# Designs tried in a protein design run: designed miniproteins, single chains. Part 110

Each design is a single chain, and the fold is of that chain. pLDDT is the mean over its residues in the fold that is shown.

## One batch from the design tools (miniprotein)

Design m3806
Fold by ESMFold2-Fast:
Structure m3806 (fold): chain A 86 residues (1-86)
Amino acid sequence: SKREENLKKTLELLDKEYATTSNPDTREQIRLVKRMLEARYAGDLAAAEAVAREMFDRMVAKSGATLVAFEDFLAQVLAELDKLLE
């Protein structure tokens, strides 16, 4: 299906970016994005939310502040993943 082809293409691009970057923070971000994309594709919303929570908590810890609510962050991330799959 087109959705399966889009998943494979996106995962391939993420793997290439992972291999190219020298930044450990960027590599960790790519790992989290891959996990979320796979969970979203599988329809496992609980798994996708768990990964999004991990990303959100890391962002808050690094920035020292919460400027956006988790629910808004989650909605934005899921919408962007849906664009990658469709």
Scores: mean pLDDT 81

Design m3807
Fold by ESMFold2-Fast:
Structure m3807 (fold): chain A 88 residues (1-88)
Amino acid sequence: SPREISILMFRILTLEGSATFLLNAIKRGSLSKEQAQKEIRALEEDLRDIEREFERLRSDLSPEEAELLERRIERIRELIKELKKLVE
């Protein structure tokens, strides 16, 4: 439904924001390694839920909507990969 697509978009935007804030906090040295690792695991769990919901809603998406959401999800995957490298 249009409402479910809007909720998914909001969740994606929120997760991208959270990952970006965490990246900036780690680069500033504002978090312990242990806390950073816990936050990264939470982001990975949220991303898995988002990816599952995206696949469930895929048939309800226009090609343009699907491309936009896929690109945003891929950016979040890239941010999480960068986060994991910084805390190793």
Scores: mean pLDDT 88

Design m3808
Fold by ESMFold2-Fast:
Formats: structure tokens, C-alpha cells, sequence
Structure m3808 (fold): chain A 59 residues (1-59)
């Protein structure tokens, strides 16, 4: 299992989910200084689902 640093996770969250650095940092505050690659994948999926649901609710 591979673990990512906070900075690597922030870069992936901003690139994949379009979050600001502040938003990405806030999401990672509850996950500690290291995050498993599988956990990051789960977060990215959850953010994408949330954004899609928000867009649908507004439409």
C-alpha cells in the first residue's frame, strides 16, 4: 500500500476535483499527515459525486 504526503494529496485534489488549496487542506485536516492512495481515490470520488449532485439539485 502506498501513502501520499499532504502536499501530493492536495495537488491531486486540486487537479482532479478543482478545489482551492484551502479547501483541499480543510478536507485533509481530519485524515492526518499521510493518506493512503486508496483513501485519496475515495475522497476524489466523493467530491465528484457531491459536485454532480449539487449541479443536479440546482438544475
Amino acid sequence: MRYLSREEAIERLTAEAGLSRAQAEAMLLNYGPEIAESDLETLLRAIAQGRAAGAAARA
Scores: mean pLDDT 73

Design m3809
Fold by ESMFold2-Fast:
Structure m3809 (fold): chain A 119 residues (1-119)
Amino acid sequence: SRDEELFKRAKELLKEALTLKAQPNPSQEDIDRLIKEADEIEAELLARHRAGEPLTVNDYLALMALSVVYYYAGEKDKAIYYFNGVLGFAPLLGLEDILKIDSVEERLEKAAEFILNYE
């Protein structure tokens, strides 16, 4: 389905973002590419939402993955905005313990771990 494919794309992009974050000097070209690809996934999610389509679990997982990607790419305000938007659904994903973490960075790391291990 479209939502499954979109989550798959977001999950792969998250893997790329984590690989880039692990580099001592990531290139601006690679960062810009991550932002561009994240923006393409965002645009598809927003188009479906504006068309009145209800967001699925896969859509919330994709938004959570995008929030981590944006944060590691330096788009922190956008990352926090989307992350806060999906935190209300954390209990539905079995992630209620994430709400007990005070650090934004630690919350995002926990979210990334969950997304990468989601089957």
Scores: mean pLDDT 84

Design m3810
Fold by ESMFold2-Fast:
Formats: structure tokens, sequence, C-alpha cells
Structure m3810 (fold): chain A 63 residues (1-63)
């Protein structure tokens, strides 16, 4: 039972991470027409925000 719960939690975290990565990919695709420098800066800011949210989620699940 405990192992099943732990695996389920780990799978959920992985799925959330994949969802965030998919969102980043979609956002990059939509900004492809921006100059490379502007696009890189925008991408980095979005990734940073997503990573922050992911860490919060992960910490909440670990509590």
Amino acid sequence: MKEGFEKNKEKLIEEIKETFLAMVDALERRSAHLPPEERAAWRERILKNIEDEYEKFKKELES
C-alpha cells in the first residue's frame, strides 16, 4: 500500500513536469517570430516561472 501510494505520487509529479514542458514548447512555438535574443530572454523567464511553480508543487506533495 505505502509503495503504491509513493509510486502514484512520483508518477503524478512526472506528469505535471511533462505538462509544463509541453506548455513551454507551445509558448516557444508561438514566439518563434521574435528576434533570437528577445526570444531567449522570454523563454528563460517563462522556464524560471515554471520551475518555481514545479518546485512549490513538489514541496507540497512531499509535506
Scores: mean pLDDT 71

Design m3811
Fold by ESMFold2-Fast:
Structure m3811 (fold): chain A 75 residues (1-75)
Amino acid sequence: MVEQKFESLEEAEKYIEELKKAGAEVEVEEKKFPNGVTEIFVTAKYKDKLYKLHFVIEEKDGKQFVSISTQVEDL
């Protein structure tokens, strides 16, 4: 199992782009909540592995807070 932790949204986006360039199937689902929270779910299938990334973007007092979690599963 590969566990990847990202320090920023930009690092995670770059990782997703690299997977896509390598031939991964990438699906993105975005959910916007009335309280200003945005959740983004990214699922990437590459070879015999499933990569799941979950972004929680919160806006408070004009500042953006991003939480990123990653899971890797064998298919």
Scores: mean pLDDT 71

Design m3812
Fold by ESMFold2-Fast:
Structure m3812 (fold): chain A 77 residues (1-77)
Amino acid sequence: NKEKLKELIKKAREALEAGKLDEAIRYVGFALSELISMGHKEQANKIMVDLAKLVNEGKVREAVEEGIKRIEEVLEE
């Protein structure tokens, strides 16, 4: 559901702006799950792998920003 995905991305941005990095990355995770449900499994899995690397490096803010950007790029196709 494209509307639900857009709402999740909006919530991720709001959490990021509020400095709530744990909430922001959680919303990115929910958005990736919704992207899989919409048939974009390959792209979503690739994003998840790249974001996991950033999180493991302590780059949680960068992971949220990259996740939002890449999910929005998938929605433009």
Scores: mean pLDDT 86

Design m3813
Fold by ESMFold2-Fast:
Structure m3813 (fold): chain A 74 residues (1-74)
Amino acid sequence: MRREQEERLREFEKRAEELAEKYAPKADDQEAVDEANRELARLFREALGDFTDPEFRARLAQLAVQAMSKMIKG
């Protein structure tokens, strides 16, 4: 992958993990879960930017799924 994509992956992973940790205590609150999902989608779009590489998108998607799993499970 390009260096810029690798930097974006690291930044997204960090932000997604912070988001998951922040919302994990509120996993039973549907409003909070909805807010977390909207924020995660925003972070995903920002990280993806103008890149169309399938591999880059797939790796971002995998990190997003991991973050959602952590939010739900605490």
Scores: mean pLDDT 79

Design m3814
Fold by ESMFold2-Fast:
Formats: C-alpha cells, structure tokens, sequence
Structure m3814 (fold): chain A 99 residues (1-99)
C-alpha cells in the first residue's frame, strides 16, 4: 500500500516533468533535463512496483516509459537521452520478467 502510493506519486511527478518538456520556450538542454527526469521517475515507479509485487502497476509504468521514450524521439532528443531511456526501459522489463 505505501509502495503503491509512492509509485503513484512518482508517476504523477514524471507526468509533470513530461509536460514541462513540452514548454515552447525551453532551450534544448532544459527540455532534455525534463525528459531525463521523466525517464528516471517512470523507471523508479516501475522498479518500486516490481519490488512490491504490483505487476499491473509495473506494466503500466513500463508502458509510460515506452511512451515518453517514443515522444523524446519525436521531439528530436539527443542520441544520448534516447540511449539512456532505452537502457532504463530494458532494466525495467528485465526486472518484471524475473519477478
């Protein structure tokens, strides 16, 4: 229950960072910072959900991580940000598979 509440809060925080990345007056560096923050928060939510046995919530968080990564590509994020997100996504999927 506490872990599920914390995971939900991390997903909400990730959504805020994603919305911030969409702001039209950001520099590329500021946009990528918000994208990296969103990736980290979605990953933390997925990891916490897996460790807590909440597989349904972990699957949802992983789908959100896939969605933000696709959005980062569409926004022209750097190869470094994309690679970072892909590594986090792979780790999250591996954690869920082994749980």
Amino acid sequence: SNAKSKAASLLAAAGIEEVAADHPFLTPEERERHLRNAIDLYYEAAELAVKSGDKEFAEWAIKELERILQRAREMGASPEVIAYGEEKLKKAKDLLEKA
Scores: mean pLDDT 85

Design m3815
Fold by ESMFold2-Fast:
Structure m3815 (fold): chain A 100 residues (1-100)
Amino acid sequence: MSKKEKLKKYLEEIKELAKELSKETGIDLSEIINEIENLIKNLDKLSDKEFLEQVEKIMSKLEETLESNLDKLSIEQKKFVQKIWDKILEIYEEMYEIIR
């Protein structure tokens, strides 16, 4: 699998995890999901630095959105958010290792 194909696969995995978070918690992640989709579509047009900056921006926005809504969630939903966030961070770390 090429570097670009691997990065697209990881972005698709993060997108699906974000959709799962939205479905289980009711948190509106539609803007973040759209930003991931746009990044996938434009990946071939971006430098490695530009790509990494866009991914970091998406990750920060996702973290801030989840943290701002934690107090509204049940204990079980909070555990679910932590589990999925840990998976997203693992995928992000793999992407970072490929780029650097």
Scores: mean pLDDT 86

Design m3816
Fold by ESMFold2-Fast:
Structure m3816 (fold): chain A 85 residues (1-85)
Amino acid sequence: MSITILVEVDRPVEDVEALREALERALAEAGLSTEVRVSQRPWGDSYLLAITLETDDPERAAAVVREVLEREGLTVLAQRVSFAQ
């Protein structure tokens, strides 16, 4: 199913395409998704990442996304899974 993982982070991602490639690689290695789209916007005093992918396991995909962001040195302030309907 198509999902969007909304993640609030403490600082901006300077290279969104590099993050997208890292997420796509991690999710593909986990067998969860082969295509990932990422967008970033300011959100109050923080930043909002919208990570869109197709997966049969939204909870595991959200966990992998969090691990990648934390590995890249980002503090995850909030995370929510939104279903595209």
Scores: mean pLDDT 81

Design m3817
Fold by ESMFold2-Fast:
Structure m3817 (fold): chain A 91 residues (1-91)
Amino acid sequence: MEFEREKKEILEEARRTAREAVEELTKIAEEVYKLYIPDEIREKILKEAVERATRIAEELLRQGRFEEARRKAEETARRVPEELLLEYGNS
């Protein structure tokens, strides 16, 4: 029960962090760099960020490392959108 609750909380926080990161970075790209980000690209980046955050969280949760799972999932959810949007802008 506690393990299942921690997993749900961490994954929901990671999804929220990924959405906020994609939205903020897309806004910066459009307003500052005048770069249009298609919906398909935004959706792809969001899915990739959530998938990677989920993988790292699940691995750490299996080890009982709840604090590390939360921290690493949040870092991954924020980092992946930054990396992928930067790659898109440089293409």
Scores: mean pLDDT 80

Design m3818
Fold by ESMFold2-Fast:
Structure m3818 (fold): chain A 100 residues (1-100)
Amino acid sequence: MMIKIVNPETQKEYIEKVLPNAEEAVKELEKELKEELEKENPDPIKLTSIAMAALALIVEAEMVIEAAKTEEDEKKKKEAIERAEKVKKRAEEIIKKALE
């Protein structure tokens, strides 16, 4: 796991910076996917690019979940895990729709 390479303070950046950025990124990918699929001739290169970006977000979400397990505030820990799991599920749906 990549988070085991970083110190405890940098692990908190996964909750405070990576998670909000991943939530914004998954929202933008959902928009890009919808716009591309609404075209008469969807671009398979663009769809593959969207799927690859979504796969990267799944990895980032899993890193956030692992970082959140080290959070001492139980409320923040639960919130971060739930938010990261939602990003992961949304990214998985993007991959399914882009590659079907």
Scores: mean pLDDT 80

Design m3819
Fold by ESMFold2-Fast:
Structure m3819 (fold): chain A 81 residues (1-81)
Amino acid sequence: GKPKLIGEVTVTRTVTTLDGESTTVVLRVRVYEQDGKKIVEIELLEDGRLIGREESEFSEPEKIKDVEANLKTLEEQQRRE
């Protein structure tokens, strides 16, 4: 069936480039459920502009549980501003 959005969080992260420079990026993480699998979409944003996107699929039960636990943790962190 169609992917169902089960969670969305926005996370601000500092990342270090290969040249040792540090930059702050905003990650928009969306988790979908589709046919017993979890799909994780990560969008990289700079100043509100989409500059990168990555998608990962998890079908193993242990990995699905990890995705669900991590999503809940990130949602709680976003709520506690």
Scores: mean pLDDT 78

Design m3820
Fold by ESMFold2-Fast:
Structure m3820 (fold): chain A 67 residues (1-67)
Amino acid sequence: SLEDALFEVYEGGKNLGTFTGDELIAYLQDGIYEIFYDGVRLGTIDGSWSDEEKRFVLTTLLEAHRS
């Protein structure tokens, strides 16, 4: 689940830190972010999306990685 997972976040090659899913969704502003989990690049999230859209995409990326 998103609450049990820690994600590393990058923007333009810069490490912004490590966040839980909920912290990540609240933190992201306008921009394109690269999301990593357990050293693996999951994909990208557009920070301009709604919190609902960001949560949906993050959940989908994490579940695809765990499948």
Scores: mean pLDDT 84

Design m3821
Fold by ESMFold2-Fast:
Structure m3821 (fold): chain A 90 residues (1-90)
Amino acid sequence: GELERQILEGVAQLTLAVTLLILRKEGRDALAAEVAAAFDKAVALAKQGKLDDARAILDAAVARLRAEGLDDEAALFGKAGDYLIKSYEL
């Protein structure tokens, strides 16, 4: 229902906020801005029902973080993306 969607969307946004805070504390401000923009684009696509397009953007951002050697941050961002997609599949 709507409550379950709101809870998952809230968890997604909180998980993203934690990821961005970690990246900023590591001095990776430009990368934090890049993956935040990717997440915002994925949210806009998900709201349009374009879940496969949203997933592709999120997966690209995860790959970008892994390419920088940030495997823990990539895993956390990926989890945020999973919660976002699940919130729109309900």
Scores: mean pLDDT 90

Design m3822
Fold by ESMFold2-Fast:
Structure m3822 (fold): chain A 59 residues (1-59)
Amino acid sequence: MEEVRDRRIDAAVRLMKETDLSPEEIAKALGFDSLEEFEAAVKERYGKTLEEIREEMKK
């Protein structure tokens, strides 16, 4: 993956852990074109869905 895109994905995942913002709001804040693009990028980077990442954060 591209270095810049990877850093944005990591920042977005951190926001999911540290805030109560929805994935849609986080995707918009980090400059993703859509929730679908954000979800695809996270799946490629971490091999997990947004739901799986939120579940991992809770456990």
Scores: mean pLDDT 74

Design m3823
Fold by ESMFold2-Fast:
Structure m3823 (fold): chain A 77 residues (1-77)
Amino acid sequence: MTLEELRKKEREIFLKNREKIRASAKSERGKEIFELAEEELEKHPEWSPDLAGSLALAKVNKDEEAVEAVYKEIEKE
């Protein structure tokens, strides 16, 4: 299995389970992170859920260094 195939499968699993994942988010912060991650995945179908989740977490934390690190990983693909 290639890295691209693995990322595609991870994205498909996340999208299939997104309603269950959203329902399990009990905190306001958790819901915000999930909503941002879902938006990023909808905008970028080729991104992995982990990449979208990392970006969402960094944005919620207002961690500018973490946001830059995620974008640098995206640019290398």
Scores: mean pLDDT 68

Design m3824
Fold by ESMFold2-Fast:
Structure m3824 (fold): chain A 74 residues (1-74)
Amino acid sequence: RDQVIQQFQDAIRNQDHATIGQILADARRNQDRRTIAQIARMLGVDDSTIARHYDSINALIALIGRAIVARQRA
């Protein structure tokens, strides 16, 4: 799923909120925790935090949302 991670990186760079939302919605629908975890790592979420929340895709998506907000503030 390298293609999905690349699409997410491009969407973040271009501030394409529709594509960001679609990628996260697709990963949630498919219970694709691996893709969500990779996105969280890419946004700077630490591996220990990801590991603690790995069983909850909703918690992982919340971590991603917080990381995006933090990046916009930086």
Scores: mean pLDDT 77

Design m3825
Fold by ESMFold2-Fast:
Structure m3825 (fold): chain A 70 residues (1-70)
Amino acid sequence: MEAEEKALEAALAALSEEEREVARGLIEADRAGTGGAFGDELAAKYPRSYLEDLVRKVREAAAPLAEEVE
């Protein structure tokens, strides 16, 4: 569990500070099941396509780390 969080954190380090904060919040909210509330707040500030692209970037950056762990 902690290892996957570290892998995500490393992937987030490849993003800008602003993108990292947003992506970290999205991941944490999704894991905690509070994504709806956090998503509403982000949807007011950013278009959904921006948020989806950001999540995709994090997933792609984390994929090699997931392969390494496996």
Scores: mean pLDDT 64

Design m3826
Fold by ESMFold2-Fast:
Parts: C-alpha cells; sequence; structure tokens
Structure m3826 (fold): chain A 77 residues (1-77)
C-alpha cells in the first residue's frame, strides 16, 4: 500500500513537472504548499478553497496560471 508520504512525494513530483511545463518558477516551499492543497482537494476539500490556497501560495502567478496548474496536476494525479 502507498503510504501518505509516498502519495505526497508523487504529487510533489507532478506539481514540479507541471510548473516546468507552464513556465512557472516556484520555490520548494511553494511547490510543497501547492501539492498539499491538491492533496486536500483529493481528500474532499472544495475546489474554490483549494484555488484560494494555491493563489495565496503563488502571489506572483496569474489566475489563469493557477487554474491551469490545478487542472493539469488534477488530471495527472
Amino acid sequence: MDSEVEKGQRLLKIVSETAEELGLKMSGGQRRNVAASILSYLDGLPEDEVLKAIRSSLPDASDEQVEQLFKRVKEKA
């Protein structure tokens, strides 16, 4: 069985790869915060609250970049 840590590590990799595809430069802390927010979405957090959390983690990103990042990571997860 995948541990919670293994799930988090896999999602962090997906976030990192998707950020590179979108040309988004993120710190390690920002990548972890985005991964944690999307994990919370998979555990039942509403999409609107996840998007707000991602925006708070990526203040320099546009709304379109945040939505594309979330959509692509969600499709790969």
Scores: mean pLDDT 79

Design m3827
Fold by ESMFold2-Fast:
Structure m3827 (fold): chain A 85 residues (1-85)
Amino acid sequence: AAIEVELAGLEAMKEVAEGGSDAEISRQATEALTKAIEALKAGDLEAASAERGRMKDVLSQDPELLAKAEEAYRAAAEKVINELI
């Protein structure tokens, strides 16, 4: 359901924000992920790709946290695609 996808995305973003050992890195990663998801909702694939790249760069030293952030992005992308079909 659409609500379940939104809740999963929010939970993953919360895990990224809380899971980082450095508060500034977690803040930057959460900001980039949020901007990437908002760009996806707006249909701006170039902005979404750029912010996703920034998120991956910030989380390059934490593969587990990066995996959670990528899962949140994937969940948001699936929701956007389903809303367009």
Scores: mean pLDDT 71

Design m3828
Fold by ESMFold2-Fast:
Structure m3828 (fold): chain A 93 residues (1-93)
Amino acid sequence: GAAMDRVLADPKDREAMIETGQKLYERGKQGDELAAEDAVRIFKGMGNKGDKEAAKKASEAARVLAEIYQAHGNLDAAAEYESLMEELEEKAK
């Protein structure tokens, strides 16, 4: 959307979005499912606009989210985010 296009056009806005996503990712690694979901959403949005670094970070966040879902017994959601992780790894190349 327009907000994401603006973030990617401004290096400072891009850095702020990466920092926000990274803080959410670190919380996700501690088992915060909602933070992991938000990290995936932020980085995937940037990666879908051609930001390869963000696509790589989205893949890493999707892996964390898949591990959280697997630990909670939500195997269908875990498998979905494992597939998303692989797709995002290809976009990061």
Scores: mean pLDDT 82

Design m3829
Fold by ESMFold2-Fast:
Structure m3829 (fold): chain A 79 residues (1-79)
Amino acid sequence: SKEEIKEELKKIKEEVQALRDKSKDPQLKANLERLAKQIDELLEYIEKNPDTPLEVLEGALKQAKGLLDKLKAEVAEAA
């Protein structure tokens, strides 16, 4: 459901914020801040566009998860 997608996006944002707090690398922090902003923009888009197909929102969620996984790996390498 759209509510489940919104909830998952909020959880991803929480993880992004936690990773930003752990990172000492300015570039990595900037990349994490961009992802958090993209999630906020996606949440606003979902609210303004109730007719958006679930498949489109599922695709956006999958992309956000992929970006988080990549940034998690980069944080681990930087530590």
Scores: mean pLDDT 82

Design m3830
Fold by ESMFold2-Fast:
Structure m3830 (fold): chain A 65 residues (1-65)
Amino acid sequence: HHMKYAILVLTKEQADALSDEELREMVKRLKEEEGADHVLTGTADSPEEAEAMRKAFEEGAKEAA
């Protein structure tokens, strides 16, 4: 009835440090661990921007629920 979302926001440094395979595995694992229907992913240039992006995704998910 309500869509469940998991949120994964990385800085560009963190994303660059991970291979595509590691990133995909992290997304799948997060989806399974959270029991989420969707994973919202984002890449931010700074930790401050990453926090703002996570908050925006959380608000969007709350609106959908």
Scores: mean pLDDT 76

Design m3831
Fold by ESMFold2-Fast:
Structure m3831 (fold): chain A 99 residues (1-99)
Amino acid sequence: MFPFKEGDEEDAERMREGLVKYAREVEKMSEEELEEFRRVLEKAEELRKQSNGDLEKMRELAREAGYSEDEIEAIVSLVKGDVRTAIEHIRKALEKREK
């Protein structure tokens, strides 16, 4: 990943464009999975802006906010563009909640 010191606006926009293309497959998922995926996306955008794309700072901010380790790894994976890994961590987070 190429971090930009100027706030990574172009990189964040590219991440959104990629996720919009993948939304076609995500729409085939259950409503619960889609809602959690959207939540993780919004949190990834917020944390990325606050940390200027610094993955370590994103993890620290997420831990302070009380996110689970599965949620943190989903956020970080999405920021890296690894949509498959993010979906797997979202599923693990949902399974843990249902218990």
Scores: mean pLDDT 70

Design m3832
Fold by ESMFold2-Fast:
Structure m3832 (fold): chain A 100 residues (1-100)
Amino acid sequence: MSVDEYADSLISKVKDPKLREGLEKLVELIREYVRQNPSLSDDEARTLVLMAYNIAVQTYDASKKNQPPSPSTLLNWRFLKSRLPQEIAEKFDEILDEIR
């Protein structure tokens, strides 16, 4: 499965319009990074998309419960940030704040 097909399959599972819009923006940031980094394997690219999806969904779920994201969500986000260029990581943070 291509990274694009995989991303679309994850987004299709999201029914909430606000979460879906935020997730589409986050996934597009990861897609752009993947397109510009030919050293990434398809498995690594899919892992980055899955991490972005899980972080967005978990952040949204925590917000609905009036709770901060779990320690595991924060750890996964710190790991993803360490792998992304600073500019992309900053845009990702802005989109996560919109989902909250």
Scores: mean pLDDT 80

Design m3833
Fold by ESMFold2-Fast:
Structure m3833 (fold): chain A 80 residues (1-80)
Amino acid sequence: AAARGVFTVTPTEESYTLTTAAGTQSASRPASLPFSATVVYDGNGNITSFEIKPTSATPEEAEKLKKEYEEALAEIAKRK
């Protein structure tokens, strides 16, 4: 199995980049949300922990962002 990782995503413009041992994936994020997220995942691209700081995002935006992270990590895991 791939190594597990801890991941921090900071708010930068309109996009974010997920970097793992399996590779790098870029994705668009919701515009104008001044928050960052810390994601803990396993080597299969499954998110085991997800935190948003600060909490300026709505519950819907937070859930959408979490799903985008899961999808990006799953794509990276497929590269193995």
Scores: mean pLDDT 52

Design m3834
Fold by ESMFold2-Fast:
Structure m3834 (fold): chain A 87 residues (1-87)
Amino acid sequence: GDEMKDTVEYGIGDALRDGLVLRRSGASDDTVADTIISKLEETAQRFPEHRAELQALIDEIRAAQAAGASAGDLLTILGRHMTRLDE
């Protein structure tokens, strides 16, 4: 079962890495948020067993974005979720 579990963790990590790269390139907070959400939705489609957990994370990111959170704040939310999964 290595491939399936590693791909979920990799998908979330890929969203974090791409968001960080965009932030470093001077992309807008909205562009970073949209990229993270898109990659998390793609990951949820590939792993329906994790859909509810990933949807909760997407909803948290969308709520923070609507409240005016920075790209850095959104990346912090994603990083906290990854830390919870690594237990």
Scores: mean pLDDT 78

Design m3835
Fold by ESMFold2-Fast:
Structure m3835 (fold): chain A 78 residues (1-78)
Amino acid sequence: MIEQQLRLLKNGFDPENIVADLTLVPGVDEALARRLLDTFGSLEALANASVAQLQAVPGVDRRLAERIKAFLQANAPK
């Protein structure tokens, strides 16, 4: 598998797919998912973000930031 192409597809070419994935996290609606993508620019940047960086996004508290981080770690490529 070409991991770079997969990341470009998910993070650069198809923001709707990233938004859809993020809404699977309890407490994340489409508006918050789009705000997260806009703030970090990609799913890769989101996966690499710390809990504290996620909390800097309006509407994200510590509990939600930890849930988002856990979701991304479970679904991100190793």
Scores: mean pLDDT 69

Design m3836
Fold by ESMFold2-Fast:
Structure m3836 (fold): chain A 85 residues (1-85)
Amino acid sequence: SGFEELLEELRRRYEEAVRRIRELLAAGDYEGAQRVVEEFLREAEEVREFLDRHVPPSPEKEELLEFIEEAERELRALLEQGKAA
């Protein structure tokens, strides 16, 4: 389904973002890590806006929006933890 394909794509991009952020933070590149977070947040916002405007309420839409919210929260937390270290 379109929802399943989109969820898998977002999950893949999230996992890639987490890996890049960790590598950049380990190298002391906080600005690089911040850019990766900002790129993901921009893409996630575009998906959220699309779903909000064009897709009626459904369990699949709710699952996708919950994933986006969780991913954004975790990436922001990862960046903040790296800044504090």
Scores: mean pLDDT 84

Design m3837
Fold by ESMFold2-Fast:
Order: C-alpha cells, then structure tokens, then sequence
Structure m3837 (fold): chain A 86 residues (1-86)
C-alpha cells in the first residue's frame, strides 16, 4: 500500500515535469496533478482523506489566483509527496 502510493506519486511527478518542459499550461498541469492525487486518496485511510481534499483545494486555488504552470507543479510535487508518506 505505501509502496503503491509512492510509485503513483513518483510516476506523476516525472510526467508533470515532462509536460512542463514541453510547454504545458497551468490548467494541464493541475488536471494531471488532481488525477494523481485522487488515485492516491483512494488508497488512504478515511482519517487522512480531509488532508488530501485540502491539498487538492489549495492547488485549485492557486490556478484561480493566476499561478504559473511552474508554481502549480511545485505545489503539486509537494502535495503528492506528502500524501504518499501517509
């Protein structure tokens, strides 16, 4: 279970970095990040689900505030790593 969460996070981070290098938009980075966070959330105990929701809402808030693709990627990497450690 822990290894599966870490694998999902590591694969998502690699794909997000590749997309950013290829010129992906902030919206595209956010969409992929939310999909990966949702997949990890399905593997979390119920007590940790509010943490996952909070991280996803923070990423959405950054996009609404006009954050760049690089800023969304940085926040997404942090969120993915944090959830993988739960």
Amino acid sequence: AAEEKRRIAEEAIRELRRLLEEGASAEEILRLALEALRRITELLPDKHVPIAIGLMLRLIGLLLDGASAEEILEAAEEALRRLAEL
Scores: mean pLDDT 87

Design m3838
Fold by ESMFold2-Fast:
Structure m3838 (fold): chain A 95 residues (1-95)
Amino acid sequence: SEEAKKSGELAADSARYAAEKAEEGKATASIGTGGALGGIGGGLSAKLAGGSEEGAERAAEGGARAGLGAMEGDAEKAKEGAEEAERGAREAAEG
């Protein structure tokens, strides 16, 4: 589904942005919150659009982890979360 793909991409992009800002030392609570909400919202939207349940859940969890890592100033955790969100987005797009 194209809608599932777009929703998964939103989750992955939100997580990636949070991870990038964490690595730059520029992450704020707002950026971390945005990353987590974008990841969770994108993952849920992908599931509602008929994407893979496993992929959608993985995208949501990865996004939440990226956002939390950014809020904590843990660039490595944020990066791992972003990578997980990207994998979840790909799985959701596959249906």
Scores: mean pLDDT 80

Design m3839
Fold by ESMFold2-Fast:
Structure m3839 (fold): chain A 115 residues (1-115)
Amino acid sequence: IDEQLEELRKLLEEIRKTTDPAEAYALFDRFQQLITQILLDPNATEEQKEEAFRLGLEAVRYLLEQARKHRDLVGAVSAANAADFLVEMSTNPEIQEEARRLRDEARKIAAELAA
């Protein structure tokens, strides 16, 4: 799990450095799979799960900022779906509130871009 959390941090750094949208989506998909594994692992501590949620929120914020900047509908939809997943998986009210805020903002951007 600590190795998986370190891999999440490295993936987030790679996502932030990537200028190719196709590569960014592939990295984000791998990031989502890894977060899911950590959150569903019965050996993960509450602190490790909280760190995974925080990294997930950072990834969603970055993806949403890029989607807004580049008017990327697919990126906005992906950010909304990822944020919704964090809402469903978290039992921490603060994390749920921030994830819902990001989900709703991403859905709004997606709707604006689809119009």
Scores: mean pLDDT 79

